Designed miniproteins, single chains. Designs and how they scored, part 47

Each design is a single chain, and the fold is of that chain. pLDDT is the mean over its residues in the fold that is shown.

## One batch from the design tools (miniprotein)

Design m1617
Fold by ESMFold2-Fast:
Structure m1617 (fold): chain A 76 residues (1-76)
Amino acid sequence: MIEEFKKKMIEYAKQLGYPEEYIKKLEEAINKLKSMDEILRAIAYATGRSSRPLPELNEEEKILAEFIKKVKKELE
């Protein structure tokens, strides 16, 4: 599941025309994520679905959350 999510996110960044350097940075960040819970936290933050004060995100979670926000904006 996590590998499938990783592949889809990288493919999406490529389809949206993000530069190769950005795609590499995103891939490195995603590779450092060890669980689906970390990914789900990044998604919840990016989509504004967390009602609690924002916990301090890891650098990797922050990079993923920022990417998801950009993707959401491009799709709107």
Scores: mean pLDDT 69

Design m1618
Fold by ESMFold2-Fast:
Structure m1618 (fold): chain A 71 residues (1-71)
Amino acid sequence: SKLEEGKKLADEYIAKNPNASIAELLSKLPELFKKVLGRVPSVDNPLSPEEEKLALEFEKYFMERLYKSKL
């Protein structure tokens, strides 16, 4: 699925950038969201309920992996 593919890309990105700051790693989040959703979310183009669910699940995974990478 796109979600699982996005999670793998997130893991690879974090692993490839062990010395990156949290801010630098977070800068990749929009690109990863685009992979998961097929588009970039914006204020004037809000996510559907299904897209919100996918975005939330992916963001939660990414944040948890990010946090773990800095411990």
Scores: mean pLDDT 77

Design m1619
Fold by ESMFold2-Fast:
Structure m1619 (fold): chain A 67 residues (1-67)
Amino acid sequence: MELDRGLLRLIAERARAGDLEGARLAAAVALAVARSLGDEANAALYEAILAQPSPAAMAAAAEAAIA
């Protein structure tokens, strides 16, 4: 839970800063960790974040998941 919140905050911060590559890298790492732990719900969440078309959409998706 806490690690996922930290990763989601990192994704949101990178995306808000316009660092789309950094945001995608953080989301990809988070996805790999979720898959390694068998956490299908968080894996689906990170896949949805990675599918977002813009930094603003990616930030919004990550921020919604933190709330």
Scores: mean pLDDT 80

Design m1620
Fold by ESMFold2-Fast:
Structure m1620 (fold): chain A 58 residues (1-58)
Amino acid sequence: KKVTRAEVREAAADGPLTVADLQKLLPNSDVAALLALYDTDGDGVLEGAELDRLLAAL
């Protein structure tokens, strides 16, 4: 199933997206691979520019 950019952005408005948040939003996606690709800081969450990159890829 496809999620909208708006849904991901709204989830991020409540704070950084954790692994659990990403699994809920993208249940058919490899969340570990998404974090490895977009988590530039290596902090285990997606926020700010990292989230913008993910949204651009959706």
Scores: mean pLDDT 71

Design m1621
Fold by ESMFold2-Fast:
Structure m1621 (fold): chain A 90 residues (1-90)
Amino acid sequence: SSSDLEKIKELTEKAIEAIKAGDLDTARKYINELVSLTLSSDDPEVIKEGIRQLDRIAEVLKAVDSLEGQILEGIAALAVGVLKFYLSKL
């Protein structure tokens, strides 16, 4: 739905802002909410947008030189893999 697409974009921007601010706890909350929203959808357009934005978040996290940043990057990459598998079965 259009509201889900808008929410995915909003959560992505908030996650990236939190990462840039060094607030990885807040970034994790937004990433978890984005993943949950995307997994709750059966709309291929919503799932594709979720994958695209999680890939973007993972790229931003590559610049974070911390263990927590590396863990969040791993979580985002794993979520992309799961969502791609889910999309392939629709």
Scores: mean pLDDT 88

Design m1622
Fold by ESMFold2-Fast:
Structure m1622 (fold): chain A 71 residues (1-71)
Amino acid sequence: SIEEQVEKARKIAEELTKDLPEDVRKYAIDTAEALVRAFAKASGRPLSDEEVERLAKIGVEWGKLIYELEK
């Protein structure tokens, strides 16, 4: 399901951001989840584990950037 793919992305994002402050970590994790959810919905098919991992990493980096721009 889409939610299972999003949960996988969340766990990857949590691991990648474990040493970051809570505020930026929340943005990074939320962005990773949103990106995976959007792509899973748009694709009309289950994403591969590799796709979920790549999108989660992109989402983390994008979320960190958004946090810095909103300061």
Scores: mean pLDDT 83

Design m1623
Fold by ESMFold2-Fast:
Structure m1623 (fold): chain A 74 residues (1-74)
Amino acid sequence: STREELIARGEEAAARAREAEGEEAARLYQDAVTHYSLAKEFDRAREVLAEARARFPDSPAVGEGEKALHAYER
């Protein structure tokens, strides 16, 4: 996938997460953070991660997104 495709997938996942609830929303936030991190869009990934953590402070899915961000940021 191109970087532009990863950004588009991240944007779509973030938009869907904002309209979703519960576990579905948390997984969509994980997808958004992961795709932005793969695209090296670390500022966008951090913004979406902060939003996700505010909504779902103890979510394992949000935690997996955070792990992906940290792995690709290094």
Scores: mean pLDDT 88

Design m1624
Fold by ESMFold2-Fast:
Structure m1624 (fold): chain A 72 residues (1-72)
Amino acid sequence: SYADQARAGDIDTAYEAATAFVEENRGKLGELDAGITLGMARIALGVGRAVGDEAFGAELTGKLLAEVEKEL
């Protein structure tokens, strides 16, 4: 899944996984929820960078994608 790809990757890979997830699911999400999901992914990755733990940012992004997928 994209969530698993995000968790296993670095910050760039995690954001690519989030972007791919949103593009694949845009029809179910709609434009507003697509934008919010990508915005939340940027915040999660930014938190990881700010605390000096990129793996933490990737893990948060993976958890975000898994939670959004449950709502589809």
Scores: mean pLDDT 82

Design m1625
Fold by ESMFold2-Fast:
Structure m1625 (fold): chain A 101 residues (1-101)
Amino acid sequence: SEFEKKVQELLEKQGRTLNRPLSDEELKSLKETLKEILERLKKLSNSVEEAKKELEKIAKELAEKSSDVGSLIGVQVAFAILDENLPSTEEIIKEIEKVLK
């Protein structure tokens, strides 16, 4: 799917490779995790620095909950977008929204 291609391209920019295709359930979990990240960034982040801290907090929460592979990859995709050195939180939000289309 178009979503899978965007995810793969973002992971490759981070020097990460998927060693297998993701299942439909893992892709659904990834998409839901990105949606949750998007909503949290819209409510709490007022700067790129705060967006990075919020994402680190989400990553820690998911690791502590023993979350599935899709959720963990969702966080990695969000980190890949943040690592593009975008000029504002608004631009980061737009890039996450583009992936979710």
Scores: mean pLDDT 77

Design m1626
Fold by ESMFold2-Fast:
Structure m1626 (fold): chain A 56 residues (1-56)
Amino acid sequence: MAQELAEAIDAGDVDGAAEAISQLFGLDPEHARRTAVTLLNAGVTGAQVLAAVEGM
């Protein structure tokens, strides 16, 4: 899941990122999609996502 989220972020894949966020954090699909859009707009990289998840 963390690797899938990182790959989706690097690819700009909102749907893939939203699905991975939903699975990782238990968010509903609408909330997960809004979170994915926010991360992509903030310029978060896949490497930063992996570092954050590995730190959990």
Scores: mean pLDDT 78

Design m1627
Fold by ESMFold2-Fast:
Structure m1627 (fold): chain A 70 residues (1-70)
Amino acid sequence: SNEEKLREIFEELVEISNGAPVEKLLEVWKERLPKLYEELGLTDEQLEEVLKRIEEAKEKEEERKKKELE
């Protein structure tokens, strides 16, 4: 599945960062994303899926923090 493959790539990038902080992950992804996009032939649809996954993860994290504050 395309969805599973995108998630696997996401997890692989996190693992490659070897526990680096989130800001370092963004640097690594920016360096590697152009090559991954070119090599994998990512489409606009796949890009939207990746962005959706990132947004969902951030939204869950924010909701979790908000509930802990209450």
Scores: mean pLDDT 60

Design m1628
Fold by ESMFold2-Fast:
Structure m1628 (fold): chain A 83 residues (1-83)
Amino acid sequence: MENARAAEEAARLAERQGLREAARRARLGARDLREGYELLEQGKATEGTGRVLRGIGHAFEALLIARKQGADEELLELLERAG
């Protein structure tokens, strides 16, 4: 849950900084994390775990993109918390 919120906040911050690619990737991560945690709460361990791992992967890709584009430490820390 907290990871999903970090990814959503990172997406908003990245968008405000004009880092559109990082923002879109972070949004995908937030969606997959939320959906994964909902599946885990329903007892769908395999499907939920797979979705959470996918969300973490998206957050990690957003972090790499943000680093290349010179994002500030606040955005990088949010993306690290997401993945």
Scores: mean pLDDT 85

Design m1629
Fold by ESMFold2-Fast:
Structure m1629 (fold): chain A 89 residues (1-89)
Amino acid sequence: SAQLYRESSEAAFEAAKTEYGLSDEQLEEAKKIAEELLSKNPITPENLSKIAEEVAKKTGIPVSAAGLVVLGVLNERNAELEEKTRELQ
């Protein structure tokens, strides 16, 4: 459901901030890079791992924190897709 995807996305971003001490600025930069890389690459487990590594490398955050950001962005996209599908009746 779109609500569950939104809640999962928010939880992932909050975990990145709370568990890894990311600032709002670090989170927004990581989200921006993750969104760009996800738009240009097929969504596969191998590519998701490589995207998390690239986000970590470009931002200087731990790869585990980058993985949470990638998960958050994916769930946000899934929520948007379900919301658009609901408009089709």
Scores: mean pLDDT 82

Design m1630
Fold by ESMFold2-Fast:
Structure m1630 (fold): chain A 67 residues (1-67)
Amino acid sequence: MEKQRRALARIAAANALKKGIDEDSIRTALVNAGFSEEEADELIAEARKNLSDPEGFIKKAVEEARK
């Protein structure tokens, strides 16, 4: 559950960063979705990596989706 929720949140954060939404707004949205401030910061950092390394992001998303 948590891993899938984090993966979806990271995708949403990456889309928000791509649209030029600022980090504070993204953090607020993630906290409202049930993440801690520390988790939100980590998800934003992972989203930035996704924009720099799309292949690595896809591989990690596949691993997180494994049952």
Scores: mean pLDDT 72

Design m1631
Fold by ESMFold2-Fast:
Structure m1631 (fold): chain A 60 residues (1-60)
Amino acid sequence: MDAELQAKIDKFKKERKELDEELKKLKNSQTKEGIIQYTAISLRKIGLDFEIRQLEKKLA
């Protein structure tokens, strides 16, 4: 059980890092489309952080 939770946490942390990379690419975008995309990715990253915290809470 704990090993499965840890694997899920590691997967979400990897996905979060990939989203952070995309955010850095969009950081200097001043287009409407770029701003919308940045916001969408930021929300997904927040969702992953929430999931990671919930899983870590179950491990603790």
Scores: mean pLDDT 80

Design m1632
Fold by ESMFold2-Fast:
Structure m1632 (fold): chain A 94 residues (1-94)
Amino acid sequence: MKTLTVKFRLGDASGVSADELEEEIRKTVEELRKQGYDVSFELKERGPMSDLDAKVLAGAFPAAIKEGIKLHLVSEPVPDEEAEELVKYFEEVI
């Protein structure tokens, strides 16, 4: 069973607070679950959010939908090179 585990740092981003982003993520996850997609979100910790983290988050949902795979989003520290590789993968898939 293929699961795409996507790690990203959840924090304050340009023009949006961490609380607002968390609420938007949870609403998106709930809506996708209602549509029959296997999507989950786990908040382990918050931290400084970069533009790379924002791109990873933005690409994760469309990529999982297009590939028809289980998506597990995890908010925790992740190296920038790992986030960059995920963004490239999402750009290839979408």
Scores: mean pLDDT 80

Design m1633
Fold by ESMFold2-Fast:
Structure m1633 (fold): chain A 62 residues (1-62)
Amino acid sequence: MRKLTPEELELLKNMTDREREILGVASLLKEKGMSDEEIIEFLQKADGVSKEEAERILEKVK
């Protein structure tokens, strides 16, 4: 696929892989200096996860 890689498509289909992807995104956003609250809001809106899931994943970024 030219625009979507097979890896990206597989990640989008796997709910389990979502936690790992979100952890990576949260880590990147924290490195950019975003607050914990801002990261949680971003993950809820962009990735469609619950607030509880985002908070749990963000705990691992510490």
Scores: mean pLDDT 68

Design m1634
Fold by ESMFold2-Fast:
Structure m1634 (fold): chain A 94 residues (1-94)
Amino acid sequence: SMTKRTKEEILEKLEKQKEEALKLGLEDVAKAYEYIQKGDYKKAAELLVKAALKLGVKREDLERELNRLAERNGIEGDSLEEILARILERQTAL
């Protein structure tokens, strides 16, 4: 089925993203991709937000971009981490 093939493609992309993150020394990002593979989107989002802040992304800029993406996709959340978790779930839910 189309759905099954797309899920396999997403899982393959997540594995490649994890390998690239490890190669760059981004262990929090690599761990976030492991949580996405397990379906734990909340923990994945927490680690991705934490990694972005460590890399010098301003919280206010991250908040603005995530809220913009949430509005476009009809997603709501009480925190940046919840909004990102819901975005990740929608991208990988098949």
Scores: mean pLDDT 76

Design m1635
Fold by ESMFold2-Fast:
Structure m1635 (fold): chain A 67 residues (1-67)
Amino acid sequence: MEEFIKKMNEIYEKVKKEGKTLTADEVLALFEEHPDDIEKLMEAAARSKDPEVQRKLQEKIFELLEK
């Protein structure tokens, strides 16, 4: 949990500084290319503008963490 929170904060700071968001299509591509890469999924969730896509990404991340 601590590593997860720290990683999320680092990604949020990076996203906030860069100001870039991902489209739903870009998020889906990341899902297919890196389905088990928690770090990539966290970054995609932070950059996602669509709340439904963001929620789905968070759900996937939590599933991977609870395996």
Scores: mean pLDDT 68

Design m1636
Fold by ESMFold2-Fast:
Structure m1636 (fold): chain A 88 residues (1-88)
Amino acid sequence: KRRKINEEVLKKLGVLKLSDTEEEIEERVSKLKSQEEVDELLRILETLIDLGYKEILPLILTMLKEINKKFPSERIQELIDRVEELLK
């Protein structure tokens, strides 16, 4: 169920979109309760990074930083570094 179809749906409808505010992103991250939910979000965000749309990258960066505050990990830091490099 959490395959490519869900990834596209969440990207378009709920996980992250261009109209998201920092507060909406923070609220969404604050609802994360399990490592499985974090891993699912990270898979979606990694796919969004791979697509290379500069318009979404600042929002991805905000979400990754918020996830990293609550669930710090090397993987999240690596994704943050990648997004920051792409924004240069």
Scores: mean pLDDT 70

Design m1637
Fold by ESMFold2-Fast:
Structure m1637 (fold): chain A 77 residues (1-77)
Amino acid sequence: SKEAADLYLERAKIYGELGQLEEAAKDLEEAAKIYEKIGDLNGAATAYNMAGKVYEALGKKDEAAKAYEKGDKLFEK
């Protein structure tokens, strides 16, 4: 549901403020998956791009690239 995706985004912001970046990235990916399932492509792309930035901050370049690719592919259909 949209409410579940919004809660994951809110929790990801809190984790980010606390420096818990791995938890923030995971919550952003879960939010993105829910947004995609309900057809909110802009919400999904935003959440995937935010996850990519968090993975970059963690030095996880491969995970960042995959998150960005998932966001980009949402509009290629």
Scores: mean pLDDT 84

Design m1638
Fold by ESMFold2-Fast:
Structure m1638 (fold): chain A 85 residues (1-85)
Amino acid sequence: MRADLEAGLEEARRVAAQIGEEMGGSVETELLSAGGNTVLMRATITKDGKTYTYMIRVEVRDGAPVSITVENTTLGELPVRTELP
């Protein structure tokens, strides 16, 4: 992996760990993609038998993370609508 993407991955892991600590849960991370100037990671936090999922996107420039976006993708507020053809 490019050194700038590795820095982005380390930052994504740090953010995931921080979310888990703040929630008081256990953290599992999955790297979804690393390419161009972007690292995309899924963080799964488990607490009291409940699972929370977060998407962490890190953008890198000149060897350093420059932007971090965290999205809560936990399905606790269904319904999820999927329109199939």
Scores: mean pLDDT 73

Design m1639
Fold by ESMFold2-Fast:
Structure m1639 (fold): chain A 81 residues (1-81)
Amino acid sequence: MLSEEELKERFEELKKKAEEAIENNDKETVQKILEELRELLGEIRRKLNAADKAGEQNDELMKLALETQELIDELEKFLKE
């Protein structure tokens, strides 16, 4: 399982790749990034569930989950246009 810092770094890398792919109208690359973002969101949610069961609140992970979902929604919209 990735650390919180590794999850955040992976999100930033995928976001930069997504922005570049959108600018280049590269739908194939956008689709691949979308799959990787969905995998990342799953990992973030698993880590949040583990923290919640331990009685811990992680605002940074909650924010990362929200930002990851927003990027997924943006890429899905791009692929429909």
Scores: mean pLDDT 83

Design m1640
Fold by ESMFold2-Fast:
Structure m1640 (fold): chain A 69 residues (1-69)
Amino acid sequence: KSVLDELDEEQLAELERLARAAIAAAPSPETAFGEGLDAVGMWLSSVLGVTLDALDLEALRAFVRRLYE
C-alpha cells in the first residue's frame, strides 16, 4: 500500500491545496503537472520524514492527475 492510504482527510486536503497552488504558480501549463507532483512529494518527504518508493510515486501521480479531471 502507498503512503497516501495512511493519510487522513485533513492531510489529503492539505496535499490537494499544495498541488493546486504549485500548478497555478507553474511557469507554463506544460510544467504544471511536474510542479504539482514535486510539491506534494517534497511535502511528504520533509514533513512526514517518509522515504517515497516507486508505489508511493505512482500513487502521487494518480493523485495529481485527478486534480485535472
Scores: mean pLDDT 77

Design m1641
Fold by ESMFold2-Fast:
Structure m1641 (fold): chain A 70 residues (1-70)
Amino acid sequence: SMEQLRAEVDAWVPVIGAVAKAVAFERAGDYAAAAEAYAEAARIAASQPSIPQSVVDDLEALAREYAAKA
């Protein structure tokens, strides 16, 4: 239904925006900013009950990886 699709979009839009910001920092070589942005994306994803735990886990792993490179 459109209501289910809208709820899913509303859950994913802030996650996608946060990930896009993290990817931009990663591509610029700003690993400290990328780590913070991936951690923020993970927090946003974790707050959304419809977002799979695997997505949260992947974003947390990226945050740890880039923090180690910073």
Scores: mean pLDDT 87

Design m1642
Fold by ESMFold2-Fast:
Structure m1642 (fold): chain A 88 residues (1-88)
Amino acid sequence: MRLTLVKTSEPVTVKKGEVVTVTVTVELPEDVRDALVTLEALNTETGEVTVLKEEVRDLPKGPNTLTFTFTAPESGTYIFTVTVKGIA
């Protein structure tokens, strides 16, 4: 079966140049092979999307926690999205 899961973070309000640590947990119903994991930051005020990380990996069933550091290119409110797409 092919699986696509999307998990969004709570909105985070930051100042330009501020460094924040973002943690997003994705709960998988089954083991996913060759999962394309994409981490994106959306500036909710401008609509601009920044791809922070894109990787292919196998992910186990259950909670998968992804942690990354983000430096804000502009002040605003950001939403972080993790997309997992692969074979379950």
Scores: mean pLDDT 76

Design m1643
Fold by ESMFold2-Fast:
Structure m1643 (fold): chain A 71 residues (1-71)
Amino acid sequence: NDSVIDKLSELVERAMPLANPEAREHMRQALILASQGDYDGAISHLRQAAEADPRIREEVEEAIKILEEAK
């Protein structure tokens, strides 16, 4: 679903510049998995990103909600 990937990419793009390197890597993996239709894997990596950098938690939780609603 192009709309889901577009919304996820927009949220990640906003969070990336503020995130530490560990959280950035988890967000990259989440985008790759979501683009492959693995929404559970993407959600797992997004949760890891929020744990690695709590400053991006709100953006990550919005992204998780989008993916959970798309499942």
Scores: mean pLDDT 84

Design m1644
Fold by ESMFold2-Fast:
Structure m1644 (fold): chain A 85 residues (1-85)
Amino acid sequence: KAELEARLATLSPALQLAFELIKKRDKAGDGTVTMEEVKAAIDEIVIPEEKKEALLELVKKQDKNGDGTVTFEEVLEAIEEFEKE
């Protein structure tokens, strides 16, 4: 919990908002989200379309099982990778 919050604090405000929107899409409350929910959350942030596409592709790379779902940890890793670029 505290570690995840500390990592989130290192991100830009726009990426912090993206992560919070993705968390709100977790209707099951199990700490995982579908690719559809991630895309919907990314579409809500105010960044250029090419940046939204790049972020979505980074999240897709975290879906190592190919099941169409990612954990909050995997989403945060994708957002951190996007921020480094």
Scores: mean pLDDT 73

Design m1645
Fold by ESMFold2-Fast:
Structure m1645 (fold): chain A 80 residues (1-80)
Amino acid sequence: SSLLEELKRLLAEIQKKAEKVLETKEKKDLEELIELLERLKEKVEEIKREKGPIPEDGLEEALKSIDETIEYLKKELEEL
């Protein structure tokens, strides 16, 4: 589905940006990573709503992990 293809592209971008953040520790890279994670959360919610091929329990766990990661990164951003 188009949502799954968008999810795969977002995950690849997030992985690349996360690697960049670990290397640079720059505010801009952190802000861009947070934005990508917020977009990922929106796509996971869309997949959950459409009752796609991914089990709902796995989607709930993913959403919780994404929310926790966003909260952590936002706190790190405030300290920069």
Scores: mean pLDDT 78

Design m1646
Fold by ESMFold2-Fast:
Parts: C-alpha cells; sequence; structure tokens
Structure m1646 (fold): chain A 112 residues (1-112)
C-alpha cells in the first residue's frame, strides 16, 4: 500500500540517519551529530504517525516512551557539547540514542 511504502522509506531514512550520527561522532563533528539526531527524532515521530492505526495500546505507549527517551538523549548531547565534556561521554550518549533508534526501527519492521 502507499502507507507501507511511506513507512519503508521512513525506516530507510532512520537507518541512514543512524549511520550519519555514527560518522559525525567519529569525526568529532558535534554540530552535525546534533542535527542528525534532531532529524532522527522528527523522522521517528513521522514513521509512527503513519503506523498509528496499526499500533496496539501497549505498542503506542512503548513508542511514545522511546521517542521521549530519544529526545532526552538529544537534549543531553546538546548539554555535553555546550559544556565541552569529554569525547567518551558524548559517544556514550550517541550510542544510547542509536540503541533507542534501532529499537524503534525493529518495532516498525515487526508491524509492517
Amino acid sequence: SPEDQRARELIARLRELVERVREHVKNKDYEGTLAAMRELVAVASELFDVLAPRLTDEQRLKVARLIVELGNHVAELERLVKENKPFDEIQAVADRAIEVADELIGLAEEIL
């Protein structure tokens, strides 16, 4: 269906954004990392709006929690960057954000 095609396009975009976060962190491009992570939150939100009619109440609550958690990691990363915290702390937050994004991708693929 057109909705299935849109969902697959958004999943592919999430996967691209995860790799972009990894590459920017590796290059210590924290502005690029923050931009990619903000887009990750926006694309994840759009994906689960498309999938909303297919979600159970339990899945809807889980998705809401994961999207909030992803947003919290973006806010934490922004704070660490502004405070010039060590690379290992920045990488740890980015890694946690990627884990949340991978869980959202897995849930979306299970629903399709």
Scores: mean pLDDT 90

Design m1647
Fold by ESMFold2-Fast:
Structure m1647 (fold): chain A 78 residues (1-78)
Amino acid sequence: HMSREEFIKAVAEKIKEAIDKGLSPEEIVRMVLETVEKYAPELSDEARRFAEEALKAKTPDEQLKLIVEGVNRIAEKL
């Protein structure tokens, strides 16, 4: 069983590590989607839709903000 808190923590750790390594928002999205597929596969399609909308933003900072918001919305559905 994965709790909402465990899911949020796991994704937050991956996002922080990716930012620290200088990965692009697109690479961070890939890591988030892989995490969702592993722990909450029923939400994978919704996660992909949030990711696509996030990557449409005009700046990397806005893209990262939308990625974090998407992760929180997915966690609310667990």
Scores: mean pLDDT 77

Design m1648
Fold by ESMFold2-Fast:
Formats: sequence, structure tokens, C-alpha cells
Structure m1648 (fold): chain A 82 residues (1-82)
Amino acid sequence: MNNEDVRIAIKALELIKEGKTVEAGELLAKNPKALELVEEIKLMIAEGKSEQEIIDELKKKYPELEESLLRELIKLLKELLK
């Protein structure tokens, strides 16, 4: 898991927001680490974890991940899960 996986996940969620769900699904299928990250964050959101709690858990597993990229990814996921 690295910052490129986070950027791919963000791009896929932006495609979903634009109604390009097939393209988003194909991108995630080709990038299994990005898909894993999206599913892990979805589970943490479903558990009622705050944005900061999610960031802290991900940074504990993957210290190299940029907090700003994680915030953008979490924000997009929360918008799409409403």
C-alpha cells in the first residue's frame, strides 16, 4: 500500500460520482490494493469511526501514506455512501 494506491482509489470514486461506474469498477479491478483500501475504509465508516480515527488506523498500518490524500478519499466515500 502506497500513495499511488490512494490516488487510484480517489480517481475511481470521482468516476463513480460522475456516473462512470463501469470505468471505476475496471480501474479498481486492475488495482487490487486500491480496492482493498476502499473496502477497508467503507467498513470503518459503517462501524461509526470518525475521519481522524480512520486516518490514525491506516497510518499505523501504512506510515508512508499522506494524511491529506486519506482525508480526500474518506470525504469522497462518505459523500457516495449517503
Scores: mean pLDDT 86

Design m1649
Fold by ESMFold2-Fast:
Structure m1649 (fold): chain A 67 residues (1-67)
Amino acid sequence: MEKQKEAQKLAGEVQRLARELGRRDPEALRSLYPDFQKIDQAIQEGKYEEAIKLLKELKARLEERLA
């Protein structure tokens, strides 16, 4: 349950950053869609530990693109 809440919080942060990147550079956001698909798949399969790892990686990439 704790891992699911952590994944949900990270997903919210990633969604906020993705929305900002989409406004500035929609092409860059599009290039990250495969990473979003992997995260969605992990969540659907209940693999919250994997989803958290992927969310942290994607968050870092989004922050890098916005710097």
Scores: mean pLDDT 82

Design m1650
Fold by ESMFold2-Fast:
Structure m1650 (fold): chain A 85 residues (1-85)
Amino acid sequence: SEEEEIKKRIKELGERAEELIRRAETLEDSDVARRIQREIATSFTGYTLRAIGYLIDGDYEEARKALDELEEKLREIEREIRELE
């Protein structure tokens, strides 16, 4: 179902966020690492709560858009981590 596809995508993005948190932890500058980890946590929480809100309303298109925005945000953060490695 549409709902199950969205829920699966949230889980996959959670796994990606956890991977990026672990990778950020290996950065030499612990203050920078902590800031990036907080950005990942707040982005994941904000976008997934937005997606869940839309899901409750049956607005699957807007739920997908929220998750698309989260994917782009995580890609941006991944690029930042790569520059610091």
Scores: mean pLDDT 89

Design m1651
Fold by ESMFold2-Fast:
Structure m1651 (fold): chain A 106 residues (1-106)
Amino acid sequence: LKKDLNERKKKAEKILSNPSATDYEKALAHIELAGYYINTGHKDLAVTHLKEAIDLKDKISDPTKKKAIELDIISVINFYLPFFGATEEAKSLEEAKAIIDKNFDS
């Protein structure tokens, strides 16, 4: 787990440091970093990266790629939401999910 998480973090950071990376690739990198930070106990950073992925998905012109990012964000939020408890971070994630769900159902 720890070795796999560090490898995924390194790959995500390389994507974000590449100015030629697409909005889709950057969104995937932010989702990977959110997962890393949740697993390492940095809930604030995880929320920050999930919000960045949400902002980036709205710039994705390909409807299939945009829906894939929306599903990945919802999956991460649903899987990890219990780990945030009744906190401001949990509330922030629920609000972000509601925005995605509204766009997904339309």
Scores: mean pLDDT 75

Design m1652
Fold by ESMFold2-Fast:
Structure m1652 (fold): chain A 90 residues (1-90)
Amino acid sequence: MEIRKKVLELALELVENEDDPEKGKELEKQLLEEARRLAEVDPRPLEELEREARELAAKAQADPENKELVAEAVAAIAIGMVKKKLEAEA
C-alpha cells in the first residue's frame, strides 16, 4: 500500500513536470526505483501487469486531460517494465 502510493505520487509529479527535463529525469529515476521495490513484492504475473498497463494507457489516451489517470498509466507501465527486467535478470 505505502509503496504503491509513492509510485503513484512520483508518476503524478513526473506528469506535472513534463516541461522540466532535468526534474523529469530525476523523477523518472525515483519512479523506476520505487516501481522496482513494488515489482519485487507484487505476486502478479508479468502478463497481468502488462495487460493492466495497456488498459490504463488506452484510458489515459482517451482522457489525456485527466492527470491522475495519466499518472496511473505511467505508474503501471513503469511497474510492468521493471518486472520484465527483473524476470530477465533471474
Scores: mean pLDDT 80

